# Designed miniproteins, single chains, continued (3), part 68

Each design is a single chain, and the fold is of that chain. pLDDT is the mean over its residues in the fold that is shown.

## One batch from the design tools (miniprotein)

Design m10344
Fold by ESMFold2-Fast:
Structure m10344 (fold): chain A 100 residues (1-100)
Amino acid sequence: MFDWPELKEGDKWMISLEVTLADGTVVRLSAEVVVENGKAIIKFIAEREDIVLENATAEEIVNYFLEKARELYPDAVSVTVTVSKYDDNNRVVSKAVKEL
């Protein structure tokens, strides 16, 4: 079983998906996640509207993005998920990777 990182109050995370299509094309989707007042505030880099999930775990947030990737790219043959925590200087201080 893959152990997802624990999201804590004040954490700033980046979730990145690499979606491989049947023709070998790789599409990257990324979202910034900030945890405030028991809420995960999700910003898609490609979208202007923030998504707010209450008491969301890293696994629940990742599953939300996987569902979105499946809707946008139904011909996807592989998805790699990277969950990264970073500091105020945008340096990665924690990282988890899963292939699906």
Scores: mean pLDDT 68

Design m10345
Fold by ESMFold2-Fast:
Structure m10345 (fold): chain A 69 residues (1-69)
Amino acid sequence: MLTPEQEAALQKVLDYLVEKGLLDPERLAKLTRRQQIEAVLRYIREHPELLKEFPPELQALLKSLVKVP
């Protein structure tokens, strides 16, 4: 279960990726919320430089959520 703060942080990243055309909103609409979160976390893991677009506090929170299996 995500905290409200973690949920808000992931939503901001998801919105950013959609606005930049990096994620297709139509494809996202076909995914469950869990799958959407997994897609965002995978994208951050594969493109860690993306975190530079966000404030340091948000970067720290997102890094804590991104885990290598």
Scores: mean pLDDT 76

Design m10346
Fold by ESMFold2-Fast:
Structure m10346 (fold): chain A 71 residues (1-71)
Amino acid sequence: SETVELVARASYEEALRRAKELEKDPEFGPLIRQAVEDAETEASGLSPLEALRYVAKKLGEAIDEARELKG
């Protein structure tokens, strides 16, 4: 379904947008950038839909971790 792909892409784009905002943080920016690179690399062997979902999930987890550490 194209709707499933659009939802997955929207989640991916929102996760990237949030990650790009956090990359400006002087303490956690490098860690978020590394998380993006790791997620994209890990997703490279997946189907396009699975890759979008995987990256969105991994970036969401990294963002939540960074926010918890920041207090």
Scores: mean pLDDT 83

Design m10347
Fold by ESMFold2-Fast:
Structure m10347 (fold): chain A 77 residues (1-77)
Amino acid sequence: MDPDSVTVLEGKILVAGKLRDKVLLVIHASTDDPEVIQELIKRVEEIMKKKKIDDYRIFGHPNAVKIIREHIEKLKK
């Protein structure tokens, strides 16, 4: 079983023939355990306070993906 994780990927992506610096937040939630979801959300909040995130991807349990996505969208406002 893959561990639940929050990873920040910093790199260059080719967009319309130009290299652009991008920061991607990758979240993996293997479970719908509320305590695990809250810990992942806490990690996301701390990262987003320190870094501008260009995009995010969430993988894993559908219920966890929904809850984490709703929280990130609320943080963007």
Scores: mean pLDDT 75

Design m10348
Fold by ESMFold2-Fast:
Structure m10348 (fold): chain A 65 residues (1-65)
Amino acid sequence: AASPVQLAVGEHELAEARELFRKAGVEEEAEPAIREAQRLLSQGRFDEAGRVLREAHRRFGITDA
């Protein structure tokens, strides 16, 4: 079971990721990664959801790393 705080943080991070992908013009291409992260959050897998979002950021060139 996930704490309400962990869920709120995960949902906020997911919303921020969606906005970044939208601003970069890759919202549709990133949607599968967003859906995967949302599924992981619903299963209480917060670390895995964060990894999926970070991998998508790198894949679509959203980070300078």
Scores: mean pLDDT 73

Design m10349
Fold by ESMFold2-Fast:
Structure m10349 (fold): chain A 57 residues (1-57)
Amino acid sequence: STLDRIFAQLTADLPPDVRQRLTRDWQDARRRQSNSILHQIGVIIRAIGERIDQQLK
């Protein structure tokens, strides 16, 4: 899906530990039967926050 591609691009440059944690959250969001899209968007927002945090350090 488009969201899978966005997630992959956002997390490609993150440290392995951060990427692993976000990947777990992403897989959990995808397995939800209701509101899965909203949970996926939530993980994308967190991934963006991690990228910003990496730029500030």
Scores: mean pLDDT 78

Design m10350
Fold by ESMFold2-Fast:
Structure m10350 (fold): chain A 92 residues (1-92)
Amino acid sequence: DARNEEVIERLLAAETPEEVRRLVLEEVMREKGLESEEEALEFLLEEMGISEEGFELYMAGLRELARYHREGREDEGRAAAARYHAEVQAAA
């Protein structure tokens, strides 16, 4: 929908882990009716069954994936996605 397209555009423009983290947490807050980024982070850690370290790896991965997508580097983006998925699972 239009809202999801806006979030995707903002994510694609993100160049730092902090920007990616804010976008993800803001979306979780809106969908779950949470009042703070801290509550959204706690919720994600519980739902995904990952550690805080795993979450930081996930955020770093999303930033790199957004960069590859913006630059049209699809093959590198797919390889990075597979690598980050494995790293996040290992950190759970």
Scores: mean pLDDT 71

Design m10351
Fold by ESMFold2-Fast:
Structure m10351 (fold): chain A 60 residues (1-60)
Amino acid sequence: MAAREAEIEAIVAEIAARYGLDATTTRELLEGLKELGLVIPAERLLTVIDNGRADAAAQR
């Protein structure tokens, strides 16, 4: 059940890429949306973020 916040992160990233949002703006939007969830354990969330960072570097 740790995919809720990960889904939000993925959606935000997709929107940012489509609209060409700055990384800073994207991060602020993500932070606001995080408050909607607040269910995922910190450890699982950290893993998702770490994985996302590695995946972002390997993109394209």
Scores: mean pLDDT 60

Design m10352
Fold by ESMFold2-Fast:
Structure m10352 (fold): chain A 63 residues (1-63)
Amino acid sequence: MEREKVIKEAREAARLGEQAGVPQSLLDMLRSSAWQIETSTEYHETLIKNAKLTIERVKEAIA
């Protein structure tokens, strides 16, 4: 449930961050987090938590 939502949010935040000129290192972290959640069947809670924090950091950088 939460998994698909966070993946979509991470990808959208990465797209918006790229347009806004957010540092590539932060975008790479966000894209990596989305990929890990998408491909992993374990550790999903930790991966989701980390992805949410990275999404927040990208949104803060855009603002």
Scores: mean pLDDT 77

Design m10353
Fold by ESMFold2-Fast:
Structure m10353 (fold): chain A 94 residues (1-94)
Amino acid sequence: MEIVEKLKELKEKIEKGELTEKELEEELKEIDKLLQEEAKEVDARLAAGADREALTKELRELMKKVYEILLEIFKILGAPQEEIDAVQRVLNSG
């Protein structure tokens, strides 16, 4: 899954200290773009008669992996506890 692999690569770069704030912002914008593209693909698949239950399960598994990696990135970056707790709540609900 392209989004998950890109988030893993971003996490590794952050851990190595290889990213400037500007580069981090650009990487996060690209991840947001990929999430928007995934949402459009889900809509297109539903319109084409895809199994709603199977597609919902697939989407939940994808979003869980995305938010798990985002949680780790936020912890590494020293994000405010409130932001970490917000991501954790999404994970716990999915």
Scores: mean pLDDT 76

Design m10354
Fold by ESMFold2-Fast:
Structure m10354 (fold): chain A 62 residues (1-62)
Amino acid sequence: AARDARVAELSRRILEYEQKIDELENKAKTATPEERKKYQSEIDKLREEMERAGAELAAATA
């Protein structure tokens, strides 16, 4: 039960990170070079959070 609840939470968080990364990547395509650097920094931070959540999900489902 607790494992299943954690898997659901982690899956939801990963989806939220993916959606935000997609939004920032789309904005970066039409952005100025300076804005693109800011978006890339935000994407990198979100990717780190997503990787952490993914590692926890992998551990929970192993």
Scores: mean pLDDT 83

Design m10355
Fold by ESMFold2-Fast:
Structure m10355 (fold): chain A 98 residues (1-98)
Amino acid sequence: KKKEEAMKLIEQAEKLLDEVSRAIEAGNRERALQLVDELSKVMRKLAEILNDPELLKEFEEAVQRLKEAIQAGDRDAAMRALNEVRSIIEKAKKKALE
């Protein structure tokens, strides 16, 4: 069922988001970028299931800001971008529960 698949992807995205946060806090730039790539794959699948290309666009824009901040070593900017990504995941979760 599409709803069950969406919820599993949301749980995976939430777990990956927590792992990205920990990697940023630890200063592990390489690990943080790898986890962001995995999160991007999960969110792309989720957007396909939800038929929401606008949600995917918002996510990709926030992820791009996050990657740039991580690459620059700007922890404050990275955490702000991570919070944007978290808000988008929460929006996706609300939509999946409809």
Scores: mean pLDDT 85

Design m10356
Fold by ESMFold2-Fast:
Structure m10356 (fold): chain A 85 residues (1-85)
Amino acid sequence: SREEFRYQLLFHIGQEQDRLEERHGVDSPETRRFQQAHQEITDVVLEAEREDLSPDELVERILEILRKHGIDTTNFERVVQELRS
């Protein structure tokens, strides 16, 4: 379902933040960039729920946020592929 897909994406973004905090430290530039992106992604997920955005539209909005913050999208794209297969 669209709800389950949104939940799974948000869950994986949270896990990625946790891994960055463990690897680089909570005050690292990498972690702080990801924290800002995570906040924006949460807002977009809430918008997607209210406006019933398609999975493809939600994915593109998240990718744009990650790219804007200079975050590597490879892991996120892999997760999306796994959830849609």
Scores: mean pLDDT 86

Design m10357
Fold by ESMFold2-Fast:
Structure m10357 (fold): chain A 56 residues (1-56)
Amino acid sequence: SLADATEAELIAWAEEAAARRGFRFAPGLTPASAVRALIESVGLELAKRFLEHELG
């Protein structure tokens, strides 16, 4: 569960989830930069829910 995760913990979780699924990011994009951009767009709580749905 991501409910109580900090931004740093969410980034670490997303890196592990992407690696586990064999996901490849576009050139210049990292899991950390993608998660930070998502948080800036929708906030931490909605970013957690979105990533848990997509990668969990």
Scores: mean pLDDT 76

Design m10358
Fold by ESMFold2-Fast:
Structure m10358 (fold): chain A 60 residues (1-60)
Amino acid sequence: MSYSREITLSSGVKVTLTLEQEGDRLTLRLEVDGEVVLDIPWEEFDKELFEEAERRAAEL
């Protein structure tokens, strides 16, 4: 199954977020103005967010 939602940013840019399920795997896809800019497994997305948060905390 898949879930998608279109969001308009404060800058006026339209962003489409799609979450797809293939068997037991989840994939997050991000499209900006119809171009795919991010297409990664959900698990990798969580890891990247966690690493960015840790990096920011270390700089404080």
Scores: mean pLDDT 63

Design m10359
Fold by ESMFold2-Fast:
Structure m10359 (fold): chain A 88 residues (1-88)
Amino acid sequence: MIVSGFDKKVIVSGPGGKETSEESSKSGAEAGDGKVIYSGDNFSISEVAGPDKTGAATESAGKSAAKKLGGTYTVTSSDGGSIAVVTP
């Protein structure tokens, strides 16, 4: 799964593959700052409240990441925040 708009990086590795995975998880305090839209074992995806980020840059990043993982992606831009999610 790939998340953009948070300045976080979540990379999912395939099972039994020769791969490197990096996960970013929110601490309890940070996790409470946004509306959680997905929660995994070591990470969560939240809608971020913050000014002056456009969905266009997030969309480009999500598209490039989706090509790497071969998954489907969705880009959402909200008032004060943006998200991009890659799903299988």
Scores: mean pLDDT 37

Design m10360
Fold by ESMFold2-Fast:
Structure m10360 (fold): chain A 73 residues (1-73)
Amino acid sequence: SPIVVTVKDKATGKPLAGADVVMESGEVARTDKNGQAVGSAGPVVSVTGLAKDQDVEVTANGHRIGIMKGKKA
């Protein structure tokens, strides 16, 4: 089933648009203006494509996955 991944800036709680969400399968989904990306399935393994390196809070289908180190593009 598809998963909805939400990426937020850990410091501010604000959604991060344009982030590349990398799934365990190797699938990459980019977040929209609301910080949301839709993947086909599987756990999130990294977040890249950001404007700067920053800690991000990641949720999948509304459940908190945790805090990850997001990487600049």
Scores: mean pLDDT 80

Design m10361
Fold by ESMFold2-Fast:
Structure m10361 (fold): chain A 81 residues (1-81)
Amino acid sequence: AAEDEAWLDELEKRLDELQTRFKNAKSPEELRQLLYEAVLLLIEAAIGLKYSTDPELQARYQELIDRLTKLADEIEKALGE
């Protein structure tokens, strides 16, 4: 439904904002905050995927999860350096 797509669009927008903040983040404190927010967004995306019955929306949720997982891995690597 359009409402379900609007929620997914908002999650995708939040990912884009996190990616922009990651590019500008240089302190360990900022990186930990971004990792926390990325993990919370992953949980929301996983819930969306679990309860979605639309194959097109399921594919978009999976792409969002994959992109968030990659971002979380990049943040963790930055914290480990």
Scores: mean pLDDT 85

Design m10362
Fold by ESMFold2-Fast:
Structure m10362 (fold): chain A 57 residues (1-57)
Amino acid sequence: MQALVQQARQAMEEVERAMDEKTAEASKQSPELGALMEEQRRRAREVMEREIAAIEA
């Protein structure tokens, strides 16, 4: 159980790093596009929290 939680957290860290790079690039082109990328990051964090909670339950 704990191993699955750690794997999920590591995977989310990788996704967040990729999103950081994409968000910075998008913000340079358009503030509106940057805002959309931030919304994707919020959703990804929500999914991560739900998955971790489900595994720990």
Scores: mean pLDDT 75

Design m10363
Fold by ESMFold2-Fast:
Structure m10363 (fold): chain A 127 residues (1-127)
Amino acid sequence: MKILVVLLDDDEEVAQRVARKLEMLGIPALVATPDTSVEEVVERAKELGATHVLIVATPSLLDKALELADAFEKEGIKVAVLQVRPSDLERAAAEDHPLLALLTLFRNAQVVRGEETLKEIGKLLLS
């Protein structure tokens, strides 16, 4: 089983800084913007052999996150969608310690879709 995190924010640089911290923890991450092709993101996840995808989005990008979730589900990939605050994403990007960055990112996260998939992802990360 492979978990992929997809980060969605209007500020690509902020999202890329957070993705780098996830990768330092051994968690594959991709950054997507409103202009990123849904087909390209899905194809990249398939190339990486992702079985589970966690989409992390700020509120302005929830529609794009749900579009990506629908596309992943059509390909048989399990998806969870979390909403995070822009301020928490910015603070996570500025946090030098990767684990503290991850905790900061998710401190006020809300589950939008895929609660059962999120439980599976949590078990996989803890095993």
Scores: mean pLDDT 84

Design m10364
Fold by ESMFold2-Fast:
Structure m10364 (fold): chain A 59 residues (1-59)
Amino acid sequence: DVRETLLASGVPPEQAEAAAASLETRRAQGVPLTPAVIRDIMLASGVPPALAERAAAAL
């Protein structure tokens, strides 16, 4: 589960919910979830850069 992976990576619950929702929306639109796309979505959702890199590597 994307949300659980984000929480396990240290992402705060509110940012994890926002990022997971954005990732699901992109997946539903047929956009490939590459590590770069995942990282950019997390940054746009307010996840700090260090946590975004860690979480993208875990997904």
Scores: mean pLDDT 79

Design m10365
Fold by ESMFold2-Fast:
Structure m10365 (fold): chain A 80 residues (1-80)
Amino acid sequence: SNEEIQALIDRLAAAYRRAVAEGNTEALKIVRDAFEKVNDLLLEYLKAEEAGDTEKAQKYRDEIIKVLREALARVDELFA
């Protein structure tokens, strides 16, 4: 859901703030790379929504969630 995506974005933003505070350049790179990829996927999602292609829109939502979850897992490993 869009609410799930927003919650994951909020978690990744919190990870970004922590990485900045700690000077963790590896974590900063992971978060920035994830947000850049999510931005590209979001543009494709919006195009699918505008076209009424619900199946394609769902595919891009799932890909956004996957990117966000994978980035959070990688950042959590760095903070462990």
Scores: mean pLDDT 88

Design m10366
Fold by ESMFold2-Fast:
Structure m10366 (fold): chain A 82 residues (1-82)
Amino acid sequence: SMAALAQRMAEISRAQAEELEAHRDEAVDALVAAGASEEEAREAVEFLIEQGRRVAEAAAAGDIEAALAALGEAQEYLRRVV
């Protein structure tokens, strides 16, 4: 069902956001090694953590519209900075 898919996506998004948050400095270092400034890298990592949590929370609440909106915001952000 769509509800079961939404719950699984919430679990994945939450786990990924928590992993990224736990490894913030490593993620920043990887982006700097790829050519980003330290400021750009930190802003990108913080944005991705926040959007990942927003997707997870909305999907867990069954608010698919809000989950898709947060996912769309993350995709638009990445499109602008890369």
Scores: mean pLDDT 81

Design m10367
Fold by ESMFold2-Fast:
Structure m10367 (fold): chain A 56 residues (1-56)
Amino acid sequence: AKVEGLSDEKADKAITMGKIYLESGASVEEAGKKAAEMAGVSEEQGMQAARLAAQA
């Protein structure tokens, strides 16, 4: 899965962080915010990564 405006490495990290938070019971919105913080990307990019993680 790709996130617009991110390198493959940052997109992969954001998706992985989003998946971890989703699996811990976080909402997509919370997982997206945490993914953004942990991957060092924008909140919008983190939200996109969390949505992609939720679809996998």
Scores: mean pLDDT 76

Design m10368
Fold by ESMFold2-Fast:
Structure m10368 (fold): chain A 64 residues (1-64)
Amino acid sequence: SPLEEKVKAEIKEALKQKAELKKQIAKETDPKKKAILGFSLLAYESELYLAERLFPEVYAEVAA
């Protein structure tokens, strides 16, 4: 369905952004910037948590 394809694309993007943010956090030395990156990471983790709860089959297809 068009909705499932959109959810799949959003999960893929969130996984990509989560991986990139983790790399940026590991390299960041400024505590304030590191905290802001951490808030962004929490937002993507929350999105992925909800996606797994609401669309478990779509999530399993993309995240496995």
Scores: mean pLDDT 87

Design m10369
Fold by ESMFold2-Fast:
Structure m10369 (fold): chain A 80 residues (1-80)
Amino acid sequence: GPAVAEEEIEIEVESEEKAREAARAGQDAMNSVPGVADGRAEVVEVRGKRAVIRITALARSEEAAQRALEAGREAILKTA
């Protein structure tokens, strides 16, 4: 059945703009995963070179939700 999964990712970034770019990359990656209905990434905190991004996936199954979080996390880390 449908599942929701969430994760917070702490990253080192050059700027708040870079944090927003990383979040957008994560969101795009999650929404490209088969079975994902809604993948979202938001910047919840930026302090100096540290940013916290929350990713949330609504998917057709727990497996699809977990794949979405994995894709989002990878995209965020590659973009930061």
Scores: mean pLDDT 89

Design m10370
Fold by ESMFold2-Fast:
Structure m10370 (fold): chain A 93 residues (1-93)
Amino acid sequence: MSARIAEETAAALAGKGVEAVERYIALENEALELGLEKLGTPEEEKEAIRKLREEINERLRKLAEEHPDLTVRELLEMLAEELAPEAEQLEAL
């Protein structure tokens, strides 16, 4: 990851509302594409990863609309907590 992307991501994480979330998503997508290219990820796997990332991004956007007073960092913590019960159910199988 470039120093610019890292610095801008840190600033976006401290931001609030939908605009800060969209900026964070754009920076994370830029970082993801650079990472996938550098690792030589197969195209089929790239498409699967992009789809999963966009599903997570949609959930994050909804949280930002419901909680416009929270930072992107706080919204990411909430999203992680929402996914924890699903992970526990998978371990029980």
Scores: mean pLDDT 76

Design m10371
Fold by ESMFold2-Fast:
Structure m10371 (fold): chain A 89 residues (1-89)
Amino acid sequence: DEKKKEIEEKFKRLAEEIEEGIDTFIERYLSAHPETSEEEVKKLRELLKEAAEALKNVDYELLEEIIKKLKSAPELALAIEEAVKLILE
């Protein structure tokens, strides 16, 4: 199934973009939320890494749970959710 392979490849690319862009995502988040603690930054980094892993494994259930946890950073959650939606369309 060509569509299935394209979706898997797009999810892999999104996962790579998230992993490679973690520092950029955190820097942009800190620019908007300068009061963010070091522990909150660590939590956000962990959630972004977990999201990338869920995408690589095509684990939609795990991805949904991670996005829910990212609600503390709604701009990051929304960006991942919209990217996934575009891939699945």
Scores: mean pLDDT 77

Design m10372
Fold by ESMFold2-Fast:
Structure m10372 (fold): chain A 63 residues (1-63)
Amino acid sequence: SEELAKKIAERTGVSLDSAAEAIDLVENQGLSIQEGAEELVRKHGVSRTAATLAVAEAKRLLK
């Protein structure tokens, strides 16, 4: 959701677009934190650290 993307962006420093992609990678694609972080780096060019934090936060909030 837009509210979840905003929370992830605020907590991790990634853009709203990157936060929304992190949610999609976890919720709809079922990727692990490592797999999701690698895809987010590849698609959005965020740092591996920021990507890992964003995907981990998405996975935590979607549980």
Scores: mean pLDDT 84

Design m10373
Fold by ESMFold2-Fast:
Structure m10373 (fold): chain A 82 residues (1-82)
Amino acid sequence: SEPISLEEAEKKAKEELAKLEEMVKSGELDPEKALREAEEVRPTLSPELQEIIEESLKIEDPAEALLEFARKVAELLIEKLK
């Protein structure tokens, strides 16, 4: 077993972020509900994830807040592979 390559991880992250953006735009995903669920579990998460949620919630548009949250989580996961 080998860890996923950094290049492959970045490609998959971009593809998943694009899918999330389309689901938000199509109305398949309620960004306000998704952010609320993230906030409810926040105390059980790592300090890094708690900070990402806190920073994302400063964005007034729930759709932009959710996309920024997802992007920051993807960046954190990719950094752990470096």
Scores: mean pLDDT 77

Design m10374
Fold by ESMFold2-Fast:
Structure m10374 (fold): chain A 91 residues (1-91)
Amino acid sequence: DAFEKVAKRLGISVEQIYEDIEALGAKSGEVAKKLAEEAVRVVAEKGLTPEQEEALIEELEPEREKLAASDEPKKVQMEKLYRRFLERARA
């Protein structure tokens, strides 16, 4: 399960990831929920080594900055998800 792999890497339960995605969908709509689910799936599917995880952190930071420049609610929620992934991946 893609979510289980991401939960393990973030040091949280898979249930917390599902809860966060559902809450995002309720607050920011279906598109934001689907974007969050896709981001989780991409991270899990790559089966990253420590070196690849560091490279992904470097790649996601510019994308997070682009999203942070937007005032659109869906992009604001997506930026918060990227920030959460980056913070936990660095921990």
Scores: mean pLDDT 60

Design m10375
Fold by ESMFold2-Fast:
Structure m10375 (fold): chain A 94 residues (1-94)
Amino acid sequence: SSEDEALFNRFRALLFEAERAAAQGDYATAAAHLEQALSVAREMGRTSADPVGMLEAIITLVEHFAAESTDPRLRAGLRALRDELRALLAELKA
C-alpha cells in the first residue's frame, strides 16, 4: 500500500541519516536514528497489510547496510537493530 511504501521509505531514510551522522563521528545521533528506525518497524508490525513481508524486507535492508559499512561502530548498531527486528518478526509469527 502507499502507507507501507511511506513507512519503508522512512525506515530507509533513517538508515541513511544514521550513516551520515556516523560519518561525522556523531554516534549519539546515529543511535537516535536507529532507535527511530526501530519505532517505524514497530509501526509496520501494527499497521501494515503484510507485516511479516515488510519486516522481512527491512531486515534484508539492514543486513545490506551492515555488510556495506566499513565503520565497525555503525555496523554494531545496525546488527543490534537487525536482532531487534528479528525478535519483532518472531513475535508476529508466534
Scores: mean pLDDT 91

Design m10376
Fold by ESMFold2-Fast:
Structure m10376 (fold): chain A 117 residues (1-117)
Amino acid sequence: LVERLLEIARENGLRVVEIRQLSEESTLIVLEAPSEEALYRTRDALVEWGLELHAQGRALVLRLVLAEDAEGRLWLLVGVLTSFDPALLAALEAAIEEVLRERGLRVLEEVTLELRP
């Protein structure tokens, strides 16, 4: 899962800043986008990828947070869970809030796909 996500980000010119493995089923990826066009194109590509995985019988939660820092740099936080455990969802949200605080990020848009079996 993470390898294909990183490939999609790279194809759209996004830079991988950080990867946090929160558990066996939970990963947070922090990306920097070179432009608004790249940011929104990557959002759309990741949404489509999640829907394709679901169509192939995969269940996952895909959490996207689009954000901007004080210098106008654009950021994409991608949470991927292969579990629907509320405790893992809460841990992912806590990790996202920590990244937003640490990097001084303002949220522009949020997308959550809960793709159940």
Scores: mean pLDDT 89

Design m10377
Fold by ESMFold2-Fast:
Structure m10377 (fold): chain A 108 residues (1-108)
Amino acid sequence: SEEVQRRKRLEELIKEANETMDKAISLAEEKGLSTVVFYLNQAKKELEKAVELLDTDPEKAREELRHAIGLVDTAYRIAQEEGNTEISKLLKKARDLLREALELVESM
């Protein structure tokens, strides 16, 4: 069904966003960008909560996902302002993936 296809796409978007954030965390740690690492670790925790709540509390899942997006956007702005182009590109990708995931959750 279209619902099954949307759920599969949602799971793939979340997986790719997590993998992209992990790459950004590794690079940020190598460069000593502790504030970027902090925000991304918080974003991953909020995203984990969102995934756990998808079937039981969709409204709270949406709230946790919006929080994760906000944390990634904050990390993106910090990386961009500090001139860390590789990290900022990864964070833009993660943010865009999570925004698409949010649109799918809101349409379900």
Scores: mean pLDDT 89

Design m10378
Fold by ESMFold2-Fast:
Structure m10378 (fold): chain A 98 residues (1-98)
Amino acid sequence: SMEEKREELLNRVKELADRLLAGEITPEQFREEVLKIIDEAEKNLTPEEFIRFLSEVIRILAEALEKSTDPEFTAALRELIQEVAKRREKAREELKKS
């Protein structure tokens, strides 16, 4: 189902954020893996569900940012939040054209 697919993808982003904060993956690996999950979401979710998904990803990244004490992790999380927010704005504009 669409709802189960969205929850699966969100849980994968949460697991990656936990691994980043634990120092198990690099900020660059984290960014690459999150962007892969977002690409999978865009292909498998409706445009409306994809926009919701991106908003939920931003929330997860913001929560990780609040927990981060490492300057490099903090900078990477801030940059990724901005990148995801831009992708969400693009998705919203594409939906308006439909």
Scores: mean pLDDT 87

